# Designed miniproteins, single chains, continued (4), part 18

Each design is a single chain, and the fold is of that chain. pLDDT is the mean over its residues in the fold that is shown.

## One batch from the design tools (miniprotein)

Design m12590
Fold by ESMFold2-Fast:
Structure m12590 (fold): chain A 84 residues (1-84)
Amino acid sequence: LEELYQKYLKLADEYKKKAEEALRRAEQVRADAARLAAQSTPEEAAKILADADREVRRLLSKAGGLKVLADSYLAEAKKLKEKL
């Protein structure tokens, strides 16, 4: 039980950190795209921003899924603690 509790806590922390990394990456993608678009033709800029928006939405969706996993493992860890 103690080993499962520690494993679930580690998994919860790992997925939470991965979710935070995905959110940080989304901010970086948006910033990089804005900088690149400013140096591009209007047609190229429109494509760069559209591609960045798709990647940002993908990263935000991934972060949401990872947070759900983190919360799930944390909830399971709390249930195990009640039996310790």
Scores: mean pLDDT 86

Design m12591
Fold by ESMFold2-Fast:
Structure m12591 (fold): chain A 57 residues (1-57)
Amino acid sequence: SSMDERALRGLEKAAAELDSLSDVQKAALRHEAEYVLATSDNPRLRALAREILARLA
């Protein structure tokens, strides 16, 4: 879906920029990734969200 494509692009950009994000931005990204895992069944979105959460641990 177009919403999934937009979410995927947003998370891909955030992942690429992750090491340069502020603590506030990292906290917001963590919440977004957790929300994806709670609500999405898209396997690529879920894989990317798990990767982001692992890198933020």
Scores: mean pLDDT 86

Design m12592
Fold by ESMFold2-Fast:
Structure m12592 (fold): chain A 88 residues (1-88)
Amino acid sequence: SDARRREALEAVVGPEEAAALMALPTEEQMTRLLARVLGEDDPEAVREQFRRIVEASRAGELDQEHLDELEDLPEVEALRRIFERLEA
C-alpha cells in the first residue's frame, strides 16, 4: 500500500526526503530504497535486478532453479524483505 511504501521510505531516508521520493513512480522509489539498503552505488544495476524480479513475479515465469540462484544473492534477500514490507 501507499502507506507502507511511505513508511519504508521514511525509515531509510527520513520524512522530508521520503516526501520528495513519494512524488516519483513506485519503481523509482523502490530502486532508491534498495540502493540505500544494499549500499549499491550503481542504481542502474539495482534497478535492472529489481525490474527482472518484479516482471518475473507478475508473469509467474520463475522456475525453481532460477529462484534458488536468486535466493543465494544478498541483493535478492534485501529485495524480498523490502517487497514483503511494502506489499502489506
Scores: mean pLDDT 57

Design m12593
Fold by ESMFold2-Fast:
Structure m12593 (fold): chain A 83 residues (1-83)
Amino acid sequence: MDEKELEEAKEILMTEYGLSEEQAERILERLLNSEPEVAEVIQQILLETGLTEEGVKRIEAIPDEELKKRAKEKLEERKKKSE
């Protein structure tokens, strides 16, 4: 993800979801430092919590190893069901 894509994603999080600049930056930093499978799990948690401060804190509390495990399990299930 390039600097321009980061800036665009930050704007979307702030304008469409009403996140503060700090919250948007924290979420994006976590997503950028994660593998695509882990990033997908993070996005799902955000959607489930409605992109609230509680959702952001919950993501930050989950260790990367646990997120990777969940991402792998989810990817395997999707391969069975997804066309």
Scores: mean pLDDT 65

Design m12594
Fold by ESMFold2-Fast:
Formats: structure tokens, sequence, C-alpha cells
Structure m12594 (fold): chain A 78 residues (1-78)
């Protein structure tokens, strides 16, 4: 099932995603949405609902990039 694959990828890539991004993806999966993997323009792997439009998928990929960059900035300020 997609849920086990997504959880494995989230665990392996958790340092590249914010807690908000991870919570959103898990929420979609728990709500019964089928998901697919999308590579953002920045090379960040993200998970998007299969039923989303291509415009929404592109927006999700860009958000995943911003969340990863924000996560790195928070860690650097410590």
Amino acid sequence: SSIEEVRKLLEETKDKYSEYELATIEGLIKAGYEVEYALSKSGILSVVPVTESEEDREAARELAKENAENREKVEEKK
C-alpha cells in the first residue's frame, strides 16, 4: 500500500521536510487519499494526492522546497 511506502520515505527524508509538511502528508493519507511522488523543481521529493490538478501538484512541490529551506535555516540559528 502507498501508506507504508510514504511513511518509509518520510522517515528517510524527514530532515528535508518541516513538521507541518509531514503532518499534512500524513493527514491526506489517513483521510484515504491515494498519493504519488513528485520531484520538485529544486529536486525535493514530495508526496501529492493523485486527485490534485497539475497546478496544485506544482504548488505542492514548490511548498516542499520552501519548507525544506526553512527547516535548514531554523537548525543553523541554533
Scores: mean pLDDT 54

Design m12595
Fold by ESMFold2-Fast:
Structure m12595 (fold): chain A 66 residues (1-66)
Amino acid sequence: SAEVELARRLAEAENARMADAPVEEVERIRKRGLADMRRRLPDTPLSAAVIAVVEEIFDRFIAEKR
């Protein structure tokens, strides 16, 4: 969907902004951001898909920094 594709692009852009940040700082910020998304978004399949794609992209970025 367009919403999932937009979320993917925004997550990738955010990763680029954090390229030089320490992994511990990235993990802290991402954990808070994902928790906030889970609280704010309605309980729908689309929200679940958006959160899943953002989490996947953030997790891969963190793994690559290790």
Scores: mean pLDDT 82

Design m12596
Fold by ESMFold2-Fast:
Structure m12596 (fold): chain A 96 residues (1-96)
Amino acid sequence: SPKEKAIKLIEETKEKLKTATEESLPDLLQEAAGRLEEIAQQARKQGDYETARLAIFASASLTMMIMAHHMGMPLDVIKEQALKALEEVKKKLEET
């Protein structure tokens, strides 16, 4: 299901974030955000609007962190904020 795909992607992205470098972080966040948007589209097609909304929220959060990184926010702060956003979305997905 789209929900299961979103949870799996979030878990994979959280693990990759632990070892992400200045060079790899933007691409990691961009890839995860894009894949979350694709999952949201699949969820909408299946009538799962709650999963779609949560996946879009996660995608938007990661996109904001790419922008914050580009504006010079420290790597550790970006990772912390990304991990927090992904954890909150995962918990909400598991509760729906």
Scores: mean pLDDT 87

Design m12597
Fold by ESMFold2-Fast:
Structure m12597 (fold): chain A 78 residues (1-78)
Amino acid sequence: MDKELQELREKAEETFREDKALIKPEELDALIAQARASSHPLAPYAVAYLEALKAGDDEAALQVLLDLAEELFKQSLA
């Protein structure tokens, strides 16, 4: 089993729990705008994640972080 991929997924779940507790709803619009303005390759994941948090869609928010973890794992193999 891919221990490295499992560790990335566990970190994604922890990040989601921390962000849900710490990011205020008032800050989400500013963070979304900043992410949309970013030229970073991972900016689309940040936008999707923050929009899911704003919508209160916990499953969608966590899924975006898991997709990001899988993408980071693929990049580590390339």
Scores: mean pLDDT 77

Design m12598
Fold by ESMFold2-Fast:
Structure m12598 (fold): chain A 73 residues (1-73)
Amino acid sequence: GEVTVRGPTGERARNAALLAAQLGGGRVVEEGETSAVGEVKDEFARQAGRGAARLGGGRVVEESETRAVVEVA
């Protein structure tokens, strides 16, 4: 599964995606100017996205069984 993080900077997005990867048993696979993507185990995608949002001071804006999208401040 995947957790996509959007933030004001790539560093902020990457930090939250790294949290998602740690929670979901995966890794950061993509970094952008204002976004990052963490690959996680499918069964943990929602949990990892919710955890990254909670710890990163953001919110979950979209989720499915294997994917989450998180916005961080």
Scores: mean pLDDT 84

Design m12599
Fold by ESMFold2-Fast:
Structure m12599 (fold): chain A 74 residues (1-74)
Amino acid sequence: SAEEVTRNAEAALEAARAGDGAGAGAGAHQSKMLAPFGSTEEAIRNLEEALELARREGDRGAAASIEKALQAVR
């Protein structure tokens, strides 16, 4: 779901910021971190589609979270 994709991206960034994985933090946007999406570009497309759906549903919270994830991935 759109929310799951957003949470996965946010969780990866939060873990990197927390410093719990110092080696992983340096590669927060590496392909290894985005492996479930196949590529960064694919992840961006999925998030953009999810954003459109959230806006159509009027889910402001989901839309804001997805926008944050897009800013982090781009």
Scores: mean pLDDT 59

Design m12600
Fold by ESMFold2-Fast:
Structure m12600 (fold): chain A 86 residues (1-86)
Amino acid sequence: SQEKEQLIVQQLKDLGLENVSNDGNVILASGKVPANKKDELIALLEQYAEDKQATEAAIEQLNTTGKLNTTLTVAGKPLALNITVI
């Protein structure tokens, strides 16, 4: 739903991400997230991402590398992520 997409976009912006866009086909989110907001990013992914296995792999990547470069599905559309935790 459009309302759910708007909530996801706003929550991504609230993490401090400067590059968040939503066209008709994909939500793009890129940039830096402060280390003190890492848990909020993880909670957002756990709440909204539809594929649990892909979400767990993304969280493991973030915890292991401090970086997230993946595409998940939220609200029936792709969420393309390119994020560094600082």
Scores: mean pLDDT 87

Design m12601
Fold by ESMFold2-Fast:
Structure m12601 (fold): chain A 86 residues (1-86)
Amino acid sequence: SLSIEEAIVEIDTGDSISEEQRKRIDEALERGIPVIVRSKDEVTGKEISSLAMPEEQGREAAKLMREKNITSLEDIKKIVLEIVES
């Protein structure tokens, strides 16, 4: 089976997304690889985690997260891995 590191790209952007990080996100999505982006809101300073996936897989992930009431990053990674390995 695939590890999370092999199936998902993770990026920590801090307060803003760099051109290199943006390119890495775009390249991963173009290849159909899910991306987890951790960012910090410039105004509030709060950490925000967001999931970017190809449209079909993204809809399936959102449905599963809603049904299982999943909000933690670790559990989101598990759902994404399950979808990718399916």
Scores: mean pLDDT 68

Design m12602
Fold by ESMFold2-Fast:
Structure m12602 (fold): chain A 69 residues (1-69)
Amino acid sequence: SLEARKREVRERLRRANERFNELFKNKDEKAIEEMAANEPYMGVAAVYVAVKNVVENPEEARKRALAAR
């Protein structure tokens, strides 16, 4: 059922957030990047990686922002 699938997704997101908090506390950048890459609905891990990519590639981020206007 759709409700059973929603419950499964919520449980996966809960575990993912707990895992992310542990990895972030340990400063395991590689594991955080792998986590974000393996699940498109990774929540905080995906947001963290997106922000890090903007910091590492500011020129590319600026180009995309200008194109979006």
Scores: mean pLDDT 66

Design m12603
Fold by ESMFold2-Fast:
Structure m12603 (fold): chain A 89 residues (1-89)
Amino acid sequence: SVDELASEIQALVDAGASPQEIADFIGSRILQRPGDPVVFGHLGRAQDLARALSQVDLSPELRREIAGLLRERFGDTVEGQIVVDALLR
C-alpha cells in the first residue's frame, strides 16, 4: 500500500540511511520488489511511490540527492521520471 511504502521510506530516513540506500530501496520498488521474479517496470508502482514520497518528511537537500541518483539509473524510463518528478515537486 501507499501508506506501507511511505512508512518504509520514512523508517530509512529516521535511521539515517544514506541517499544511495534510500535511492536503492525506491529503485527496487520501481522495477521489482525483493523476492519478485518479474523484471518489468509497472506504471502503477511508480504512481504509488510518488504518492508515498508526498507523505515522507525529506529535506530539500536529501530530495535532490535521491532524485539525482534515481535519474542516473532510471531517467530514461517513464516510471523513473514519475518518481523523480515527485521528489523535485
Scores: mean pLDDT 77

Design m12604
Fold by ESMFold2-Fast:
Structure m12604 (fold): chain A 90 residues (1-90)
Amino acid sequence: MDEEHARKAAETLSTLPLDKQKFTIATLKTMVRRLGRLTNDPEATAEAVSKLDTAEALFESDSPEDQEKGKEYLTQAILIRRELEKKARA
């Protein structure tokens, strides 16, 4: 269920103009860093931020292959964020 929602979120983000994609990814990085501090999980935080940076770079490419890879990395980052959110609520 979380994976399906993450994939849908990544797909929706990929349809936005590039400036809005970058803004949304920057917002996600801020959320991930905040959750990482709250949960004391620097490894998961670093992994999610790295995946978000990779997705941003891939979305700047006009290649369909790079666009699909970008969605995959973004989906993985969203899943890490959701796990950090669950950990923060426990």
Scores: mean pLDDT 84

Design m12605
Fold by ESMFold2-Fast:
Structure m12605 (fold): chain A 88 residues (1-88)
Amino acid sequence: SEAELAAALAARVRGLMPLVERLAESEDPEARAQVVAFLDDLAEAARLYPAARPALLEAARPLLERLSRHADPAIAEAARRALAVLEA
């Protein structure tokens, strides 16, 4: 069901959050590029599965709000894009 898919996606996002936080603080551009890729994938999942948006937003909001203010503009922009889709 869509509810089962939403729960599974949210659980996967929650599991990845600690890794995403560590990679975002890396001085390695390749590590930060992985954060941007994750955020863009999250935004795409939210576009493809609108029913999952509330669960994904609940799981990711605090991290996305922090990353939207990140010093790396690529991470900040990707986080703002993800928030905009999730809050739609």
Scores: mean pLDDT 87

Design m12606
Fold by ESMFold2-Fast:
Structure m12606 (fold): chain A 100 residues (1-100)
Amino acid sequence: VLSKEEIVKQLENLIKAIEEALKNNDLRLLYTLMQLLAKELDLLLKEHEGKFSEEVVKLMEEIRDLAIEAVRAYSEGRYDEAVELAKRTIELVRELIKKL
């Protein structure tokens, strides 16, 4: 359904939103954006089954799992850990965009 260019644009927009949330120390928005990232990656993996390389699929799964862990860390009051997980997630999404 989505082209590679549309997927890249959506991921770039989401990273920009996450970076802005981090800059403003908006932890509630960060939580919401990390949930959205995990959901979008889960949908991409499900809807585009067999259309991505094994390397891209593995990277998407790693990003999804990190986003879920960031959400969990936030929910448990581990805000410093949630921020560090979010930063690491951004780095991996940048790698994913290069491989798409």
Scores: mean pLDDT 85

Design m12607
Fold by ESMFold2-Fast:
Structure m12607 (fold): chain A 71 residues (1-71)
Amino acid sequence: SEEEEKLLDEFAALVRRYREMKADPSKYTEEERRRLQRELSDITLKLNELAEQDPSVVQRAAERLAAIAAA
């Protein structure tokens, strides 16, 4: 669904930002790092709930993560 795709896109964007933060933590404040971790945790919980209803969400999340790794 459009809602599922939007959530997956938001997850991918947060993962990209988290990887950037991990690569150079000095560019981020402690508050920014904590906020990003909370946002990533929250969206992961929502995706896990969605995956219980639609297992294809796992594969679609993996595809987005692979695209991030390839970039």
Scores: mean pLDDT 83

Design m12608
Fold by ESMFold2-Fast:
Structure m12608 (fold): chain A 87 residues (1-87)
Amino acid sequence: SELDELRAELERLIAEMRERAATLPAEVQLTVDAALHELRQAVENEEPLSDEEIERVRALLVRVAPELAGLAERIAELMRKIQRLLA
């Protein structure tokens, strides 16, 4: 299904972000991991985050890890697609 394809893409982007964040300071890694966990929980529970919550997470990731901004934008866009399918 389209939802299964989007979930698989989200897991790939989350894995890529974790791998790239592994070279960042521990405080940044903890913040990134917490944000990614929040996104994963929302999708697992089929309780989609609001546009405001998705933007909050995107903005947080860009602020703490600006070198990963491109991944944060891709994850946010994917979350909005998942939100539209679940709502």
Scores: mean pLDDT 85

Design m12609
Fold by ESMFold2-Fast:
Structure m12609 (fold): chain A 69 residues (1-69)
Amino acid sequence: MVEEAARKLRDLGVEGLREDPELRKRVESGTDKAIELARKGDTEKALELLNETYREAGEALGRMAEERA
């Protein structure tokens, strides 16, 4: 479950955030760390980190959409 969510978020980060390489790197780093935590059995910490990374990515994507509108 966590791995699938992290993979989906990473794919969205790579595709949607290609124009913001710094944020893209943050999404990649955050999802990698979340997967690592899940592998260690720290599922709660993994989900918390994944949610935080998702929120940061969503906020930035929203700003980009508004700037293009």
Scores: mean pLDDT 71

Design m12610
Fold by ESMFold2-Fast:
Formats: sequence, structure tokens, C-alpha cells
Structure m12610 (fold): chain A 81 residues (1-81)
Amino acid sequence: MSELAQKLIQAVKAKDLETALALLDEMLTKYPLSEEELEILKLTIEDLTDPSDPVAQEIIARIEEEIERRRKEKKEKEEEE
């Protein structure tokens, strides 16, 4: 996880959106990241990259989408049981 997160941050700093999106997708599909872990990842990217950069903004937006998706999934499961 940490190695993949570092590669993601490097790709964002390099302004390589395609590589950054691919690395983020790999993290989200291969690892059971919690909502809290996704929020930490977002904050780490904001701290280590320029949040006004379009690549950083796109990656942050994709992380926010995944956080919202997981919140909806969790709420639906809580309403069922």
C-alpha cells in the first residue's frame, strides 16, 4: 500500500494524470481501503502536491467519489441490518 501511494503521489507531482488514475484504480480495486484510509490518502495528496494543479484536483475528486460511494454502500447496509 505505501509503495503504491508513493507512486501515486509521484505521478501527480509529475502531472501524469493517466498514470495517477491507473495507480489510484489499482489501489481501490486490489486493497480494501476504508473510508478513513481514503480520507487520509486525500489529505496526504493535498499536503504533498499542489491542490490547485488540475491533475491533483482530478485525483482528489476521484478519491471523494469513492468515499461517497462507500458511504452510500455502508448506509444501505446499515438500513438493511
Scores: mean pLDDT 75

Design m12611
Fold by ESMFold2-Fast:
Structure m12611 (fold): chain A 90 residues (1-90)
Amino acid sequence: SSGQRRMLEEIGRIVEEAMRIAQEGIQQNPTSPLAIEAEIEVTMARLQYTVLKQMLDKGKPVPESELQKALEKAKEILETVKANYAQLQA
């Protein structure tokens, strides 16, 4: 549905922002546990996004609750990545 597609687009935007911040962190501090953890978290979120996108693109049913959970998790990961990045700058 258009509502499901909009939610997927929002998830994608959040994941892309988290990836950008995590990549900046790892470039500045490649051996930092905080930078490595952020990279792993966003990579996992990106994989989940890709699976959900492929399911919707193939017309497979995706429960609204699963998209909502993915959106909430993406927001959580973005906040964690921002916090980790801020600590690397301190």
Scores: mean pLDDT 86

Design m12612
Fold by ESMFold2-Fast:
Structure m12612 (fold): chain A 70 residues (1-70)
Amino acid sequence: MELTDGQIDSIATSLAGVTDDETLRDILRRLLQVLSDESVQRLIDHMLASTDPRVRYAGELLRELYQEQK
């Protein structure tokens, strides 16, 4: 699935609101199953560039999980 810039921002904001680490990891694993490699990379880059430390944390986890699949 290809993400628009608006969808990337919405997903990043939603992930920053997830307080339970297990739930966050489950959501990130599901995103990796449904998103294209291009969309995953764009989401990672967007989240890592964020000024919100919660968004950056979710982005770091997504990058870690994505690298484990390669």
Scores: mean pLDDT 81

Design m12613
Fold by ESMFold2-Fast:
Structure m12613 (fold): chain A 70 residues (1-70)
Amino acid sequence: GWTDEQIEKARKIIEDYEKKNNLTFSEEQREKLIGLILSTFTSLGDGMPLDVREELRKRLIEQKIKDFLS
């Protein structure tokens, strides 16, 4: 399972996206997006430098949110 800290981080990413784009997700949309964001925490391998991993994670999250909204 996911830790409370990981879930909170995912919630904050969604809230920041809502503020940046002046929109509000429904509770159902928010829960689905949390799941999608949490999946990105496992899709990037430990072999990558931390800075590269963080940049790729940010891009992956933005793409996942856009795909969800399309």
Scores: mean pLDDT 70

Design m12614
Fold by ESMFold2-Fast:
Structure m12614 (fold): chain A 62 residues (1-62)
Amino acid sequence: RPSPEVLDAEVDLALAQMNLAIARIELERKGETPELKATIDGYQAQVDALEARVEALRAREA
């Protein structure tokens, strides 16, 4: 079973992915602004970092 650290990282990743998806939907509906583009870039970077963290933690667990 995954450690609490892995589960916490997976929850953080899921939340970041959800926030990114919402921001992308908002961009499609309202149009692109510099603020929204920066927000999407920020969430994308956060998703990438959290994906790397989850993989590293899973490797330690195995």
Scores: mean pLDDT 81

Design m12615
Fold by ESMFold2-Fast:
Structure m12615 (fold): chain A 89 residues (1-89)
Amino acid sequence: SSQELVERMLALYEKGGELSEEALELIRETEERVTELVEQEKYEEALKVLEEAEERVRRLLREGKLSEDEAELLLLALEMAKLTLEKKK
């Protein structure tokens, strides 16, 4: 469900501890967009949003705006979300 994806993203807030403002904004924006698309059963578009978020994480890491630990946690959460959506196709 969309609620399960939201719950997975919220788990990063607890596991990440001191997440940066950049990490928190990325989580919030991605969660909002994915939840809206999943509620509309637009799973392919939701997957694209998650892929765009993965590229954004890699870009922010290269720019030094995310730590390696933050990037690893975000990429893991995005991959888990993608796997969940693939099961619904």
Scores: mean pLDDT 75

Design m12616
Fold by ESMFold2-Fast:
Structure m12616 (fold): chain A 96 residues (1-96)
Amino acid sequence: SEKEEEEFEKEGLELIKKILESDKEEQKKLIYALLYRGHLYVQGYSIEEIKKISLEEQAKKAEEILKEKAREAGLSDEEVEKIIEEAFEKILEDLK
């Protein structure tokens, strides 16, 4: 639905604005939430279903998925945190 796509894009843009205005810890949480929202949308979840999950829960689930996949690849939780932090810093620099 075109209206659902517009709503998803609008909420994504508002989240990006909040990321740019937030401190480092909040930025990390909001980026995880943004990634999880995108993942669910691609998996066929409706925007209404995605909205039922809090940003805090979305961030936590994204982090859990990334850490689990990294463990399968033989990376430690500490190595994953470092890679993610470096990637987030690079993305945030490109957005400034």
Scores: mean pLDDT 76

Design m12617
Fold by ESMFold2-Fast:
Structure m12617 (fold): chain A 75 residues (1-75)
Amino acid sequence: MAESLVAEQVRREMARLEAEAQEAIRNGDLKAAEETIKRMERLVEAAGRLLGEDHPVVQEGRARVEELRKQLEEA
């Protein structure tokens, strides 16, 4: 039960941060985008410790961070 609640909270927070990072990239605020991506990386690391690295939410979070890093490099 507790792990399911943590997974849902992580998923919601990751979606919110991804939207913030994408908005910052669109607006040319690369510093804000970098800071938001770092917050996502810290959240994924914490989730990996709590839920395990194989958890779907953690794996998806890592993939989302990688995609945003590529977008930031291209901006």
Scores: mean pLDDT 83

Design m12618
Fold by ESMFold2-Fast:
Structure m12618 (fold): chain A 64 residues (1-64)
Amino acid sequence: AEMSAVDFLVQQFGISPEQAVRFAQETFGFADPATTSAAALIEYAKQHRDTPPDILRLTGLAAL
């Protein structure tokens, strides 16, 4: 199976799956991040890359 958005965020930022679910729901508005593909998350992030709060949140988690 393809990597989920949750698995991608866990691997990319070293956060817990619960933190990844919360992050995806609050930042991207995904109703169920566990069933959303990593490819869909990346595509959504590309479309919203001009939104400073989303970029800052991604950068902040990468620093943890």
Scores: mean pLDDT 64

Design m12619
Fold by ESMFold2-Fast:
Structure m12619 (fold): chain A 94 residues (1-94)
Amino acid sequence: VPTLPQLKKDYKELADEIVEIITDESLSLEEQAKKLAEFLLTGDRKKKYYGFLAALFDPRVDPERVRAIAEKLKELGHTEVALDLLSAQRVAFK
């Protein structure tokens, strides 16, 4: 597993985009979930998971908002993305 400083460095761009989606107050919960799913449905699943981990260590990210987004992702049928997000949240906010 990469160290937290390595995660922040190596996945900064991916993490920054995830944080932007999660912290965008102009977007509804459903719109945030849809954008996050679209962004993360392509590419390497391991990179996406580490991007989530790096993003969730950002102090701007509200743990309750992350949980709400994960629940909405499950409702929309993006179960794998929701489970990856919840797994990353358990690691970040333990």
Scores: mean pLDDT 74

Design m12620
Fold by ESMFold2-Fast:
Structure m12620 (fold): chain A 108 residues (1-108)
Amino acid sequence: AEAAARLAAARDDAAPILARGGAEVQARLDAGDFAGARAAARETAAAVRAVYEAHGFPELGRLLEEVVLANAEARIAAAQGDDEAARAALARASEAAARLAAAKAAAL
C-alpha cells in the first residue's frame, strides 16, 4: 500500500512534466529545430527521472528516462524523414517500456 501510494505520487508529479516536455519537443519539431527538440527531450527525461528518484524509485526513474529519450528520438527521426532511424528508435522505446513495466510490477 505505501509503495503503491508513493508510485502513484511519482506518476502524478511526473505527468505535467511529460505533457509540457512532449509539447516543447513538438513545438521544436514544427519549427525544424531538431537540436532544440533533443535538448527539450533530455531536459524532460532528466526531470521525470529526478521525480521518481525523489519518491524512492531510482530504477524506475532511470528506465522512464530511457523510454522518454527513445520516443523523442523516434519522433525526431520521423520528422527528418529518416524512417530507418525512426523504426530503430521505436524498437528501443518498446524494449525500454517492457523493462519499465517489469520493474514497476517488481516494485509493487
Scores: mean pLDDT 89

Design m12621
Fold by ESMFold2-Fast:
Structure m12621 (fold): chain A 85 residues (1-85)
Amino acid sequence: MEFEEEIKKKIEELKKKIDSLPNPGAQRLAREMLEAAEKLIEKSKDRETVLQIIEDLKSWIDDPGKPLTLPLELQRELAREIAEL
């Protein structure tokens, strides 16, 4: 579907941003967060939730000082997925 293709494209763009980060530790953390986010996206069939996860991750990669706008429950799920990596 067109939406799934759009999401894959956004994830590919995020991977490119992560690869361009100058600090290896920041790259590793961002990759772990992307992997956890991809697992949440796969579990989430809700388009709005999927887009919100991607936008928060993009915002965090662009400016790590900004807090995530995701609901607290989704932030906890993301942290759980990261811990399971």
Scores: mean pLDDT 72

Design m12622
Fold by ESMFold2-Fast:
Structure m12622 (fold): chain A 80 residues (1-80)
Amino acid sequence: SKAHILEDLILNLEQAQKMDASTQIAMVESLARTAESLGLEEVKKKAQEAAERIRKNKDDKEAVQKVLQELIKFIEEVIK
């Protein structure tokens, strides 16, 4: 069940790549809350750091995309 939830979070982050920075921040913060509820402290920490990086770089689309891609890759490694 945890693996299926993490797979769904990856799909949500892939969709977030098409959205505006405010929506991306909200989705990443929601992911951090979901990770906390699952006891995934490292995923929660990475998501919180990602939200702050997006907030600081919201006018830099390339930087925001890189943050989202790094978070997706981290969660993929947790599933394995």
Scores: mean pLDDT 85

Design m12623
Fold by ESMFold2-Fast:
Structure m12623 (fold): chain A 100 residues (1-100)
Amino acid sequence: IDEAIALLEEAKAAAAAGDLDRATALLEQAGDLLKQQADELTRQGQYDAALHLIDAYKYASTAVNVLRTEPDPAVAARQAVALADEAIRHARRARELLRR
């Protein structure tokens, strides 16, 4: 989870800087890790934490779609930053649930 959060934070910074290609790549990497970790937590019966990672994955995937389809790069960047923030919030909540 910490690695996925770090990638989401880096993606947010890249999007804010206007590096949309880098932001897209980092969001895809974060999304893959979030999905993999959600699947593992589901297998272990950690359902509440897994659901938050699934939400984080959905926000990251939506941000990738926005970066690929929004024709205005400034609008794409602002929306990607907001969606990355939501992904980070959900990933952090999953981490809190696992700390006990």
Scores: mean pLDDT 85

Design m12624
Fold by ESMFold2-Fast:
Structure m12624 (fold): chain A 75 residues (1-75)
Amino acid sequence: DEEEVEKAVREVAKEMGVPEEVVEIALTLLKAILGAKTSSPVAYAAIEAKLAAGEPLPGISPELNALLRAVFKRL
């Protein structure tokens, strides 16, 4: 599913009017988060729960947080 993740990010970004620069950052972060599902399942579950609850991830812009939340809702 990296291909499904990339498709979801690009479709959501297009709907939200998010620039390509933010899309590339979102793809990099999502690959890291999905990689953590195997290496740090507790951390992955915490991130998923925060995004599902609409809580922003610290250190990330509001625009990037909104994109990540919308992508996780679609996956």
Scores: mean pLDDT 73

